Designed miniproteins, single chains, continued (3). Designs and how they scored, part 33

Each design is a single chain, and the fold is of that chain. pLDDT is the mean over its residues in the fold that is shown.

## One batch from the design tools (miniprotein)

Design m9198
Fold by ESMFold2-Fast:
Structure m9198 (fold): chain A 55 residues (1-55)
Amino acid sequence: MVAELGKKALEAIKSKDVEKSKEVVAESLRLGGDTSATPEDVQPLPSSLEPPEAA
């Protein structure tokens, strides 16, 4: 269920666990029928609670 993946993604963001967030993103894409999605090819979810700072 997409709702469960969304909750896991949010938790990974709050935990600042990049590896977990990438895994959830790839899995959600695969549930949508896109089996080409891999954690290595997707970028981790951004920290929505904190503004991103440009390098």
Scores: mean pLDDT 64

Design m9200
Fold by ESMFold2-Fast:
Structure m9200 (fold): chain A 84 residues (1-84)
Amino acid sequence: VEEYLKKGVELFVQKKYEEAIEEFNKAIELKPNDYKVWVLYGQFLEKIGKLKEAAEYYEKAIELKPDDENLKKLLQRVKDKLGE
């Protein structure tokens, strides 16, 4: 999981967004109940303008960690951008 997340971040910094997405998908497949993977992927989806997908990923993270007010703020920020 850490290996795929690190590789995804490195690829994203290099603007290799499609390859970064592949690595994040591998991380989710290995640890679908780790809210941090969903948050990190959601943040990158938000940065590339995939706001609806970012909102879905933040909602998944909140399902896994509903007591985290920062996750709720991330979701609200994206919903505000979507006009929700």
Scores: mean pLDDT 79

Design m9201
Fold by ESMFold2-Fast:
Structure m9201 (fold): chain A 73 residues (1-73)
Amino acid sequence: SDAYEEYKKRFNAVVNYLNNNQPELAVKEWKKLQEKFPGAKVAPEEKEALVNYLVKVQKVPEENAKEFVKLLF
């Protein structure tokens, strides 16, 4: 599905920004993703669960995941 492929591409951009130590760009891309796909429930909405998902599933460095979540909330 086109929507799922676009979601994956944009979500991969968020993860790539986090892996490149660019959390502000990751936040900007995440906000665009949420605006375009408000009903998508692929990542957890709670702060600690989102950090855990980014670190354990997406293999983002913990410090980068924590910075990202702080900037989101």
Scores: mean pLDDT 79

Design m9202
Fold by ESMFold2-Fast:
Structure m9202 (fold): chain A 66 residues (1-66)
Amino acid sequence: MEEMEKLVELAERLKKEAEEAKSKLEREILAALIRMILGITKTHFPEEKETIEKLEELAEEAEKAV
């Protein structure tokens, strides 16, 4: 599952950037990007439940940083 691993890695990096960002707008954009990754993953790989759950968690955590 190389593709799924890369999506989680990307989302984790975006979450870290959101938590470290000084601008509210920057945090909102980064959180929205994670939500976009989640949406695309759910549409194309609905069977990847474990990955989807992890992406949902990352999106929620990043949104809390806003």
Scores: mean pLDDT 81

Design m9203
Fold by ESMFold2-Fast:
Structure m9203 (fold): chain A 62 residues (1-62)
Amino acid sequence: VSLTERETEILSWLARGKTNKEIGEILGISEHTVKSHVKSIFRKLDLQSRTEAVAFAVEHRL
């Protein structure tokens, strides 16, 4: 499964321990928009938790 550039960017920040609010502030988008992207990322990668998302990002050098 391929992520969009925005989804990859958000996943990278998520892996660095940033909250949805912090990612929104970094990228200049709303927290709600970040939350929607995180949900899409989890669905595309079949991830069940933030911990799994961090593990995925580390394994793929994000």
Scores: mean pLDDT 80

Design m9204
Fold by ESMFold2-Fast:
Structure m9204 (fold): chain A 69 residues (1-69)
Amino acid sequence: GSAVIRRVGLHDLSKKYGLSEAQIEALLARVRAGASRAEVVATLQREFGLSRAQAEDLVEALRSLVAAL
């Protein structure tokens, strides 16, 4: 994967969901480590205050970004 693709992806998701780039990167690392969709969605709702729809959309975006890396 490309560091540029990673950086742009982290910035775009950070801006869209109101999380820091470091928080997005930690979530990306969890997805890469094999965390389930349900686990990540639950974490996003519980710890970051996202709605279910926002959490599900962010997980899909993170999975797409992982596939691009």
Scores: mean pLDDT 79

Design m9205
Fold by ESMFold2-Fast:
Structure m9205 (fold): chain A 70 residues (1-70)
Amino acid sequence: SDALLAEAERLIREAERLVEEGRLEEAGKQMQKAVDLLQQAKAEGADPARLAELEARIERVSRLGVEAAL
């Protein structure tokens, strides 16, 4: 669903901002919501290319969060 992908992207953008602000716990919560939405979108047959893009962004945000905590 395009709506699920759009909401997941919004949550990923919010998590990216929260990591930049050092708000890692809040960023983690937004990322978990985004993962749940991507899993639902995948089950509903969403665009595989868009799913892969958003999954890659979640992995990047997760690594940035680890680096920011050091």
Scores: mean pLDDT 83

Design m9206
Fold by ESMFold2-Fast:
Structure m9206 (fold): chain A 68 residues (1-68)
Amino acid sequence: EEVLDSLVGVGKRAAELGVDPRSVLRATIRAAKELGLSDEQVRETGRRLAKELGIPDEEAERIIDEVL
């Protein structure tokens, strides 16, 4: 999806510029939710970004659940 790819790309770039990966993940999930994406799309966005940022799956799922 165009929106998911854009959100993941922006988040990945922010982390590359030195922003804390977990903060980037939280901000990206909040942005996805505010844009009106479904819970499934929000989870997919978070999982994709977490993988790109090297965040462990267990921690990524906790962050996603905190924001949803």
Scores: mean pLDDT 80

Design m9207
Fold by ESMFold2-Fast:
Structure m9207 (fold): chain A 65 residues (1-65)
Amino acid sequence: NAAALEAAKQAAIDAFNRASEVKGDVFKPLAEEAKRATPAQAEGLLKYSQALLDVYEGEKARAAA
């Protein structure tokens, strides 16, 4: 379903925008890349953004300890 793939693309963009609160200089360019991505590429970008956000949030938490 093309609509579901477009929703995945938007979810990837939203995830990168959320992650930009943690590392704006890293995640803002990725959000722009997601806007240009095909819906099929967006699924990969969504998984990648979730993995990156987890790493950066984990590093921030570790630094705070």
Scores: mean pLDDT 70

Design m9208
Fold by ESMFold2-Fast:
Order: structure tokens, then C-alpha cells, then sequence
Structure m9208 (fold): chain A 75 residues (1-75)
């Protein structure tokens, strides 16, 4: 359980949208994200998107700190 940092729903949505636009998110994962109501499931998909954004070299993006925190929450 991570208490000291929780990304907002808006921040999670932005991370997912960027990964989708970059072709880093499958249609199945996108549909699962849209249907997810459980916070842990949402964090799982957002964390996968964040990992893929980092792997694609998006190191200068303003969301770098958010991406790093999402990775920690997924572990």
C-alpha cells in the first residue's frame, strides 16, 4: 500500500492517452482501462503505460516524475 503519493485520475488518464497515441497500448488494454473501476486495476494499466513511455525514450516529458511514481506503485 502506497500512501504518500497518489496520482490524480486526470494524471492517470493523460498517461494512458499518451501511451495510446504513441502506439504503446493495445486496444484490449485501452478497453480494460475504460471499464476499470477498481483503483488497483487502473494503477496496473497506467503503470504499464508509464513503463512503455519511459522505454520509448520520453525522458524530457513533464510527466517523468509521475511515470516514476506509477512504476513504484505497480511493484
Amino acid sequence: SVKVYSPTEEELDETIERAKEAGLLSEEEWEAWEKAKDEAVKLGYASRAAVRLLAAGDLSHPLTALIARLLEQAR
Scores: mean pLDDT 66

Design m9209
Fold by ESMFold2-Fast:
Structure m9209 (fold): chain A 81 residues (1-81)
Amino acid sequence: MTPVITEGAAKVAREVLREMDRLGVPAPLAVASTLNVIVLLSEGKVDEAVRFVEDTLRKAGASPEDVQRVAERVRELAEKL
């Protein structure tokens, strides 16, 4: 069967996209990163999804405080799936 993206995973992805846009991540990278987060969360790979978001934001020049805040947000939302 085609993988079904849950409403919960889509909600996490929307939060990631919003935060990346707010922090000035270029739209193509923000969209690609959001899609990767959806895939990882759909596979139950919460730690990999959080780590991917942290790495993407660090490479985009986000502050350590913003990286930690977004990572904690993604983890909290993913744990409620």
Scores: mean pLDDT 77

Design m9210
Fold by ESMFold2-Fast:
Structure m9210 (fold): chain A 74 residues (1-74)
Amino acid sequence: SRRERLLAELAEILAELRRAAATQDPAARAAVSEALGPRVNRLVNEILELEGVQSAEEQHAAVVAAVEEARRLA
């Protein structure tokens, strides 16, 4: 299903972000975050939509929280 595909893509991207977070090269970390951050935002938003999160405010807050969590892993 589309939901399964989105979850799989999100998992792959989060794994890449976690690998980047383990590096001590700030430029490499920044490059990965810049490339993958927008994709994480899009995938999280699409998954939340499929899960029936109704409020646009709640969806926005959840996307922001997910991005902050990914950043925290750096």
Scores: mean pLDDT 69

Design m9211
Fold by ESMFold2-Fast:
Structure m9211 (fold): chain A 64 residues (1-64)
Amino acid sequence: MLSYDELLGRVQRLLPGFSPEERAEVLGLLKELNEAINAGDEQRKEEILRRLDALVEEVERRLE
């Protein structure tokens, strides 16, 4: 899994390539990630990071 900062940087760069549905999902996941970090919920943070990584990889695959 990528580092938190690297993953977020990739999400920001790829945002124009996301479908409207993917953008909505990413926004939801980013909100949940921020809440998990603020709450110190490591388990939820890891689950959300996995989902973000999977979405980023899928979008990169489509763009390349």
Scores: mean pLDDT 76

Design m9212
Fold by ESMFold2-Fast:
Structure m9212 (fold): chain A 111 residues (1-111)
Amino acid sequence: MDLPVHRVDITVSDGEEAKVEVPDEVTVPAGALVELRIRNKAKEGKVTVTLRLEGPHLQADLTITLDPGEEVTLRFQLLDPGEYTLTVTATVENEKGKKTASKTLRIRVEP
């Protein structure tokens, strides 16, 4: 049997401003594979995305840069039951300055 996969779609930037669209909460069983699909929907401009995952015994940070229209898939597995938070921060820099948006996803891992 394949590992259960839980997909979470994350949209960063809608073209003109930094924006983060992510679910408020997801529930996954312990040992499930979490698949994050992160897309820059801007027509122009790169977006720097910082992901911060915090849990009972876990702290992880990852920074990626997405070109216009680019999508990145990240996969990870949460083995320990408990509550985790994923903070997604999107930063857009252009001639008008630097704009930042942030949103937190709560991940509940069940036994």
Scores: mean pLDDT 81

Design m9213
Fold by ESMFold2-Fast:
Structure m9213 (fold): chain A 66 residues (1-66)
Amino acid sequence: SMVEEARRRMREAVEELKRALERLKKAKTQEEINRAIGEALRAIGDAFQAGLEANELELVKELGEA
């Protein structure tokens, strides 16, 4: 099902976002900070796109509050 695939992609994006935020928390250089921010923004975009495809706007809101 396309909805199930979109939900899987959303969960993957949430995990990527969590990893990026942990990297940002531990970042010691400007390059590490910039990379972590870029990864987080990409993950947010991926999750938003997957959420729209799944028609699960509530899950996208949870990411916006993270």
Scores: mean pLDDT 77

Design m9214
Fold by ESMFold2-Fast:
Structure m9214 (fold): chain A 68 residues (1-68)
Amino acid sequence: SALKAVAENAIAQSRRLEAEGLAGDPETQRAAAKGLRQMANMLRSMGPETQEGAREAERNAAKLEAAL
């Protein structure tokens, strides 16, 4: 379905942001963490199918924030 494709793309984007944050400088890492928080909020608003993706994005944001 279209919603499934949007959810899969959002999850892929959240994983890309985590990777960029881990490889980047502190400013890039802060920006990536903020982007992951925004992505998690979007995924939570999309319904039950995206809740695991939202939790993954939140965990990844927390990891980047803890490494600062």
Scores: mean pLDDT 77

Design m9215
Fold by ESMFold2-Fast:
Structure m9215 (fold): chain A 65 residues (1-65)
Amino acid sequence: MEIREDMSFEERLEVLREALRKAGFPDEFIDAVVEGLRSVRDMYGEEAAFEVARQLYEAVKELLE
């Protein structure tokens, strides 16, 4: 799965969550990352949260490909 600009914030979080699971991260860590991204959205807005989620996904994607 890939993150696209046409995806909603929730859909991007789902893609990131699946990528983290496939990379072997524990559920506790995945939940903390998702909660952190929701906090970024609440404090700095959706665009900032999208950029952070995209950068995290790219880093994790390198571990899967």
Scores: mean pLDDT 74

Design m9216
Fold by ESMFold2-Fast:
Structure m9216 (fold): chain A 70 residues (1-70)
Amino acid sequence: SMQQIQQQLLDTTGQIVQEGLERNLSDEEVEKILDHAVDTVARKHQLSPQQKEQLRSLVLSYYKQLLEEQ
């Protein structure tokens, strides 16, 4: 389901952000990794362009929240 895909991707996003901070990756590098994760999930599940855009927005919003402490 879309809900399960969203939840899994948010969990993955948290892990990617934590690892990126520990490895001192730039915001640009973290965003590239997140964009690749969204692309991979979208291709694997044959998501529509609209659904892919929704996931990308969700991931980037969550990344921003993590950086701003909400």
Scores: mean pLDDT 83

Design m9217
Fold by ESMFold2-Fast:
Structure m9217 (fold): chain A 84 residues (1-84)
Amino acid sequence: LKEEAERLIREAEEAAREGRYREALELAREAYRLASQLGDEEKRELLPRLAEVAARVAASEDPEISLEASMLLIGVAAELANLE
């Protein structure tokens, strides 16, 4: 589970860096679904990276992708804030 989440995050980071925003968003969503099932320590490691990916994708010129990524960012940021 953790290794799969880390792999998906790496793929999402690469896709976002290359401007493949829809692919990055889909990968980030799946990674978040898996990461949300992990313990707090793993979440502290992985969720900041997911937030960064979501923030990059939210800069997309496609309003639908931008909105979906902004919603993902809000969810990830809220979960991070609750970990302490």
Scores: mean pLDDT 82

Design m9218
Fold by ESMFold2-Fast:
Structure m9218 (fold): chain A 58 residues (1-58)
Amino acid sequence: MEKERKIAAYETAEKLNEVGGEASEKLFESEEEAEKERELSEKAREENREKKEEVERE
């Protein structure tokens, strides 16, 4: 319960902070990198799903 709430809050905060920082960084970074990061994000999401299931199992 508490652990899940903390993880959700962390993810939300991280996303909020990333959006703000990304907007500024995008001005100097190449769009090519953005595409790669999108793919990496999806992979991380799949990994998180697996980890969540493992924790739930125990």
Scores: mean pLDDT 59

Design m9219
Fold by ESMFold2-Fast:
Structure m9219 (fold): chain A 85 residues (1-85)
Amino acid sequence: SLEEQLRRFRDAVNEAIEKINEIVKDPELRKEALQTLAELYRAVEEHPERFDEFLSLLDKLINAQTEEEIKKIIEEMRKFIERVR
């Protein structure tokens, strides 16, 4: 159901926020990453049909191990959001 999907997405976003706070020491990158997650959440609300694609991007971020990997994933997320509009 849509409600179950949104709950799972919210849980994934919260896990991604924890990961960013754990790994990212640069305050500017942290701010950009958190802002990008907020924009991604809004994009999911506007385009629930693309839920699996958004969840895949979050999964990449949750599995990131370095600040450099997070930076690259955030850039990928921004490009995806722009493409979806």
Scores: mean pLDDT 82

Design m9220
Fold by ESMFold2-Fast:
Structure m9220 (fold): chain A 68 residues (1-68)
Amino acid sequence: GIKEKLEALKAEFSSDPNISASLVGDDTLVISSSLDPNKLIGITLSILGQYPDLSVSLSGDTITVSAS
């Protein structure tokens, strides 16, 4: 289900000290980073490439991943 995909993404990003990833409920993952905007866009596109069935949005320094 979606929760397993979000937990996998959280585990992937938790190994990077520049990225903070946390689950909100069972259907949303919030990723925060102070990386430059071009890097955040790259991360957003990478997530969409891995899980095209997920909804991904970037606002400032925060990426929100949820069920589409």
Scores: mean pLDDT 79

Design m9221
Fold by ESMFold2-Fast:
Structure m9221 (fold): chain A 56 residues (1-56)
Amino acid sequence: PLSPAARAALERHLVAVYGSVERIRANFSEEELRTWLRGLGLPEEVVDEILAYLAS
């Protein structure tokens, strides 16, 4: 389960751009997503939550 902050970040920055969680999982590695999410200025704890969720 995601915190409300991590869910909001996932929805706004990834799902809104790429369309779905399944598409994100299919097209990006964890290291690629980590680098990109850090580049957006998200807190490290939010980045870690999103990546753990996508790895599930």
Scores: mean pLDDT 78

Design m9222
Fold by ESMFold2-Fast:
Structure m9222 (fold): chain A 63 residues (1-63)
Amino acid sequence: SEAEKYLELGKELFEKGDYGSAAEHFAKALFLDPNYEEAARLLAEALEKMGDAASAAGVLASL
């Protein structure tokens, strides 16, 4: 699916340490599939790596 494509691109960016771009791709995956729990959890991890614990908690609370 298109959502899965964004998830995989985000994972690649996350492994490179580009947490901002990874978060954008995980957010796109979650936008395309709002029930995509893996995308939501990875978005939260990327946000935590960026120092945004409040936004990360908000994403997880929406699951």
Scores: mean pLDDT 86

Design m9223
Fold by ESMFold2-Fast:
Structure m9223 (fold): chain A 64 residues (1-64)
Amino acid sequence: SMAEKRRRAAEAAALMGREPARPWTVRELAERVGLSPAAFSRVFREVTGVSPRAALAHLRALAA
């Protein structure tokens, strides 16, 4: 469901925001939200409009 997709994406975003300096990988974020890396990347892009890698790059740029 779309509600489940939003929840998983929000959970990943919260993890990234809580530890912005952590060298997060797509695999680790996927594991933390209970998805495969491929499923996580698809869901995150559908909900946020950006890939998890793009989101992490933006977060790192803001932290620099």
Scores: mean pLDDT 82

Design m9224
Fold by ESMFold2-Fast:
Structure m9224 (fold): chain A 55 residues (1-55)
Amino acid sequence: DEELKKKLLEAIAEILAAIGDIIDAELAGDEEALAAAEKKLEEAKAKLKELEEEE
């Protein structure tokens, strides 16, 4: 159960980091950075969903 909790926290941290990257990219007007951050968010959300489905 500790390993699952660690993986969930890591996935949540990745989602939060990606959201932060999106905000920073939008404030900078950097469309390439925005696209990269949105892809990172999609990947992080997919990881979280997989962890929840195995829980």
Scores: mean pLDDT 80

Design m9225
Fold by ESMFold2-Fast:
Structure m9225 (fold): chain A 58 residues (1-58)
Amino acid sequence: SLEELEKQIVEAIENKDLEKLLELAKNPEVQSDTGLRSLLLIAAKEFKSEELKKLLAE
C-alpha cells in the first residue's frame, strides 16, 4: 500500500539507508505517486545522490 511505502521511505531516510531509497525509487507505485516521489527528491538533494535523482526523473 502507499502508506506502507511512505513508512519505508521515512525509515530509510532516518536510517540514512541510500540503498533502500534507491530500491524504493524503482517501485512503480512510488514512481506514480507525486507525494512519495517528492519525499525521495528531498532525500536525493539531502544525501546528494545523483543516482536517486536520475531514477526519479523517469
Scores: mean pLDDT 82

Design m9226
Fold by ESMFold2-Fast:
Structure m9226 (fold): chain A 56 residues (1-56)
Amino acid sequence: SVEELVEYLERRLKEKGITISPELRAQIRENLEQYDLPSVKELRARVEKERAAEAA
């Protein structure tokens, strides 16, 4: 989901020492929703692969 993707991005940025504000988090979600079809689909696939790799 878009929410999972937002959480993934937030976690990755935090690991790099970048803390996103609630405003930035909301903007990222809105941008992902606006670029609905290809971008969200591709990013969701990457999130799923990352979770599978870390869980396995």
Scores: mean pLDDT 68

Design m9227
Fold by ESMFold2-Fast:
Structure m9227 (fold): chain A 95 residues (1-95)
Amino acid sequence: DLVELAEERYNKIYSDLTPEEQEELKKELEKFKEEVKKIEEEYPGDEAKAAPALLKVWQEFLRKLGRLALKIRYRKEGIEKSDEEIEEEVEKHMS
C-alpha cells in the first residue's frame, strides 16, 4: 500500500522537521493520497494499467521527501544550503 508507505515515511521524519516543513510535507502527503485515489478510480481493479501512473506520483512524493531529508541532514551538520542547491542534489539522485 503506497499510501501506508508514504504515511510511515512522513511520520519517521516529522519530529526532525520545522513547523513550516511539517505543513509543506502534510500538504504534499494529502496531494499524493488524492492522486492515488484518482488513479485507482481511473483504473478500478486494473493494477497493471494503474502501476505506471502510481509509480510516477510515488516518485514525485519521494523527491519531496528527499528534499526535506537533505535539509534535515545539512541542518544537523551546520551546513547552510539554498533551496536551489537542495533541489539540484535531489534531481541528481533521482535521475
Scores: mean pLDDT 81

Design m9228
Fold by ESMFold2-Fast:
Structure m9228 (fold): chain A 55 residues (1-55)
Amino acid sequence: GKEKIIEAAKKMGVSDEEIERIKSLPTLDEAIDEFLRIGEEYAQKLRELKEKLSK
């Protein structure tokens, strides 16, 4: 359950702080919601980094 979400987050390069936040959530649904939130933030940062590197 929740372990698979944590493993997926680690494979995607989510920070240790964010992983601990996911672990601290009491339900699987909350863990998934937090991971989705982090994923969107990381996607935005990667898009910005790509744009800067192509300059």
Scores: mean pLDDT 75

Design m9229
Fold by ESMFold2-Fast:
Structure m9229 (fold): chain A 61 residues (1-61)
Amino acid sequence: AEEHVRKGREYLEKGDYEKAMEYYKKALSIDPRNPEAIRGLGEVYEKLGNLEGAEHLYRLS
């Protein structure tokens, strides 16, 4: 989980939102309630313009 959150953050910082999303989803497959992964995935959805998806994820964190 921690390794996947770290990779998700690295790709998000680089602007590779698709890879960031993949790694955050991998983190959530290990720990479905990981707050960092939920927040990071929400940030990715915001960057992609999916505001409804981002809002739903933020409500879970």
Scores: mean pLDDT 76

Design m9230
Fold by ESMFold2-Fast:
Structure m9230 (fold): chain A 72 residues (1-72)
Amino acid sequence: MSEKELEAEILLALGRMYRELGKKFEKKGDIEEAKELYEKAIELYEKALELVPENEEAKKELEEAKKELEKL
């Protein structure tokens, strides 16, 4: 695994963490916190895709996170 691939994996993992937190805050009705967490997840997914553009998991999760944010 290259350093670029490792960095992308770390960014993807962080994006997933923020997205999961966003869902938890949304479920509690903390909409402003949920928005911030989803926006952070989106930024991390976009960064991962800049490093590894062919990462299909990051593309899928980015689109899902964008849809989750737009529902708020």
Scores: mean pLDDT 85

Design m9231
Fold by ESMFold2-Fast:
Structure m9231 (fold): chain A 65 residues (1-65)
Amino acid sequence: MELVREAIRLSGLPEPVQEAFLALLEEALKAGDWEAVLHLLELLLQATKDPEKKKRIEELIEELK
């Protein structure tokens, strides 16, 4: 969860959008739906505009695998 929370914070998205991503990711993780987790993280990565932050999010996704 901490790596997921950090990736969401790095995205620079508005706080309500970050909270929505967190809620969806927590639900997917509790359900054991790893496909949904990866899909949500891909959407987060696509929504991130800063190239350095985007690269850090990619690294965090790799750490979760």
Scores: mean pLDDT 77

Design m9232
Fold by ESMFold2-Fast:
Structure m9232 (fold): chain A 78 residues (1-78)
Amino acid sequence: MKRQLILRAVGEVIRAIGYEIEGDYLKAGESYKEAAKLYLEVGDRETAEKLYEKAIEYYAKVDEEKAKEVEKEKEELL
């Protein structure tokens, strides 16, 4: 179970990088946020925090309101 979650999280990070290259910052933020949640689920709080920070950065480029929502979610979960 844990290994499958980590593989899924890594897949989301790769997907986010793809969206960054495309300039799709909304989808990049969404993928980083999903990766952060998966790392939290496996107990890797440090990696989750860094991925939430990336999600907030990319959301802030396109939707400041979503960036604030994700920042609040990070504070509540971390």
Scores: mean pLDDT 83

Design m9233
Fold by ESMFold2-Fast:
Structure m9233 (fold): chain A 55 residues (1-55)
Amino acid sequence: SAAERVRAAVERLRADPGLSLETVVRFLEWELSHETDPESRAVLEEEIARLRAEL
């Protein structure tokens, strides 16, 4: 599903030892700006909001 794909991508980025949480959020915001699928956009917005709460 779109939700599973987005969440898997977020977990992969967060697991990367070279990426800060701020960088992950910025990258996801960039992805959202280019995303046209409504389901993927909704899940990206939820994940970005969740990660921003940890900043």
Scores: mean pLDDT 83

Design m9234
Fold by ESMFold2-Fast:
Structure m9234 (fold): chain A 70 residues (1-70)
Amino acid sequence: SEEALELLNKAGVLAVLLGDEEVLALIQRASQLLKEGRVEEAIELLKEALKRTTDPRLKKLLEEAIRQLE
Protein backbone atom coordinates (compact mmCIF):
# COMPACT_ATOMS: atom_id res chain seq x y z
CA SER A 1 0.00 0.00 0.00
CA GLU A 2 1.34 3.44 -0.98
CA GLU A 3 -0.42 4.91 2.09
CA ALA A 4 1.40 2.48 4.42
CA LEU A 5 4.77 3.30 2.77
CA GLU A 6 4.06 7.05 3.20
CA LEU A 7 3.33 6.50 6.92
CA LEU A 8 6.57 4.49 7.26
CA ASN A 9 8.54 7.28 5.53
CA LYS A 10 7.17 9.75 8.12
CA ALA A 11 7.95 7.30 10.96
CA GLY A 12 11.50 6.83 9.61
CA VAL A 13 12.14 10.60 9.51
CA LEU A 14 10.88 10.89 13.11
CA ALA A 15 13.09 7.95 14.21
CA VAL A 16 16.13 9.78 12.72
CA LEU A 17 15.20 12.98 14.61
CA LEU A 18 14.85 10.99 17.86
CA GLY A 19 18.17 9.15 17.29
CA ASP A 20 16.42 5.76 17.52
CA GLU A 21 18.64 3.73 15.18
CA GLU A 22 17.08 0.37 16.20
CA VAL A 23 13.50 1.49 15.39
CA LEU A 24 14.76 3.13 12.16
CA ALA A 25 16.37 -0.18 11.06
CA LEU A 26 13.09 -2.07 11.72
CA ILE A 27 11.07 0.51 9.73
CA GLN A 28 13.55 0.35 6.81
CA ARG A 29 13.48 -3.49 6.72
CA ALA A 30 9.66 -3.49 6.91
CA SER A 31 9.51 -1.02 3.95
CA GLN A 32 11.75 -3.36 1.89
CA LEU A 33 9.55 -6.37 2.76
CA LEU A 34 6.41 -4.44 1.72
CA LYS A 35 8.00 -3.60 -1.67
CA GLU A 36 8.68 -7.36 -2.07
CA GLY A 37 5.03 -8.22 -1.23
CA ARG A 38 6.03 -9.87 2.08
CA VAL A 39 3.26 -8.14 4.04
CA GLU A 40 2.98 -10.54 7.01
CA GLU A 41 6.74 -10.32 7.73
CA ALA A 42 6.62 -6.51 7.40
CA ILE A 43 3.75 -6.35 9.95
CA GLU A 44 5.80 -8.49 12.39
CA LEU A 45 8.77 -6.07 12.17
CA LEU A 46 6.47 -3.04 12.60
CA LYS A 47 4.92 -4.61 15.72
CA GLU A 48 8.49 -5.12 17.03
CA ALA A 49 9.27 -1.41 16.33
CA LEU A 50 6.04 -0.46 18.14
CA LYS A 51 7.13 -2.45 21.24
CA ARG A 52 10.58 -0.76 21.26
CA THR A 53 9.49 2.89 20.96
CA THR A 54 8.18 5.03 23.84
CA ASP A 55 7.53 8.13 21.66
CA PRO A 56 3.74 8.64 21.26
CA ARG A 57 4.11 10.17 17.75
CA LEU A 58 6.11 7.14 16.50
CA LYS A 59 3.59 4.77 18.14
CA LYS A 60 0.69 6.49 16.33
CA LEU A 61 2.41 6.37 12.91
CA LEU A 62 3.36 2.69 13.34
CA GLU A 63 -0.15 1.74 14.59
CA GLU A 64 -1.71 3.54 11.58
CA ALA A 65 0.69 1.76 9.17
CA ILE A 66 -0.12 -1.66 10.71
CA ARG A 67 -3.88 -0.89 10.47
CA GLN A 68 -3.51 -0.05 6.74
CA LEU A 69 -1.73 -3.40 6.12
CA GLU A 70 -4.18 -5.60 8.12
Scores: mean pLDDT 87

Design m9235
Fold by ESMFold2-Fast:
Structure m9235 (fold): chain A 84 residues (1-84)
Amino acid sequence: LVEEIERLLEELLTAPDEEIPAILERLEQLFLQLMLQKSRAGETISEETVKEIGELFRKAIEAAEAGDRETAVEYLRKALELIL
């Protein structure tokens, strides 16, 4: 999961604009899957951390929609670090 997320973050930097929504949707699914996997393993993610991840993801989507892919990746990397 983490390796696939990192690969998609790299793709987000270089992909054509038309592919960005699909990459972001896939990243959302992988982030949710990673959080669920951690929860099932008995590793509790706090409500505060879940909220922070959601806010970072929202900011990443806003940055990507504005054409700022580097900033979008920064927010998503920060969200990934909060899960790990």
Scores: mean pLDDT 80

Design m9236
Fold by ESMFold2-Fast:
Structure m9236 (fold): chain A 67 residues (1-67)
Amino acid sequence: MELQKKAQELAARVQELLRELGERDPEALRSLFPELERIDEAIEAGNYEEAIKLLEELGKRIEEALA
């Protein structure tokens, strides 16, 4: 389904942002682990709509942290 592909695309994008954050601020990356666990749980449950929403929120937070 299209939602699964969108979730995978967003996850890959967020993963790249997490890599940048980890290189610049490892402490900030550690603070996001609970959110990452929640996203993984949503994906495992097949709840791609919730996973997409959480990935979009996380991506924005990381972009702000990198600014």
Scores: mean pLDDT 82

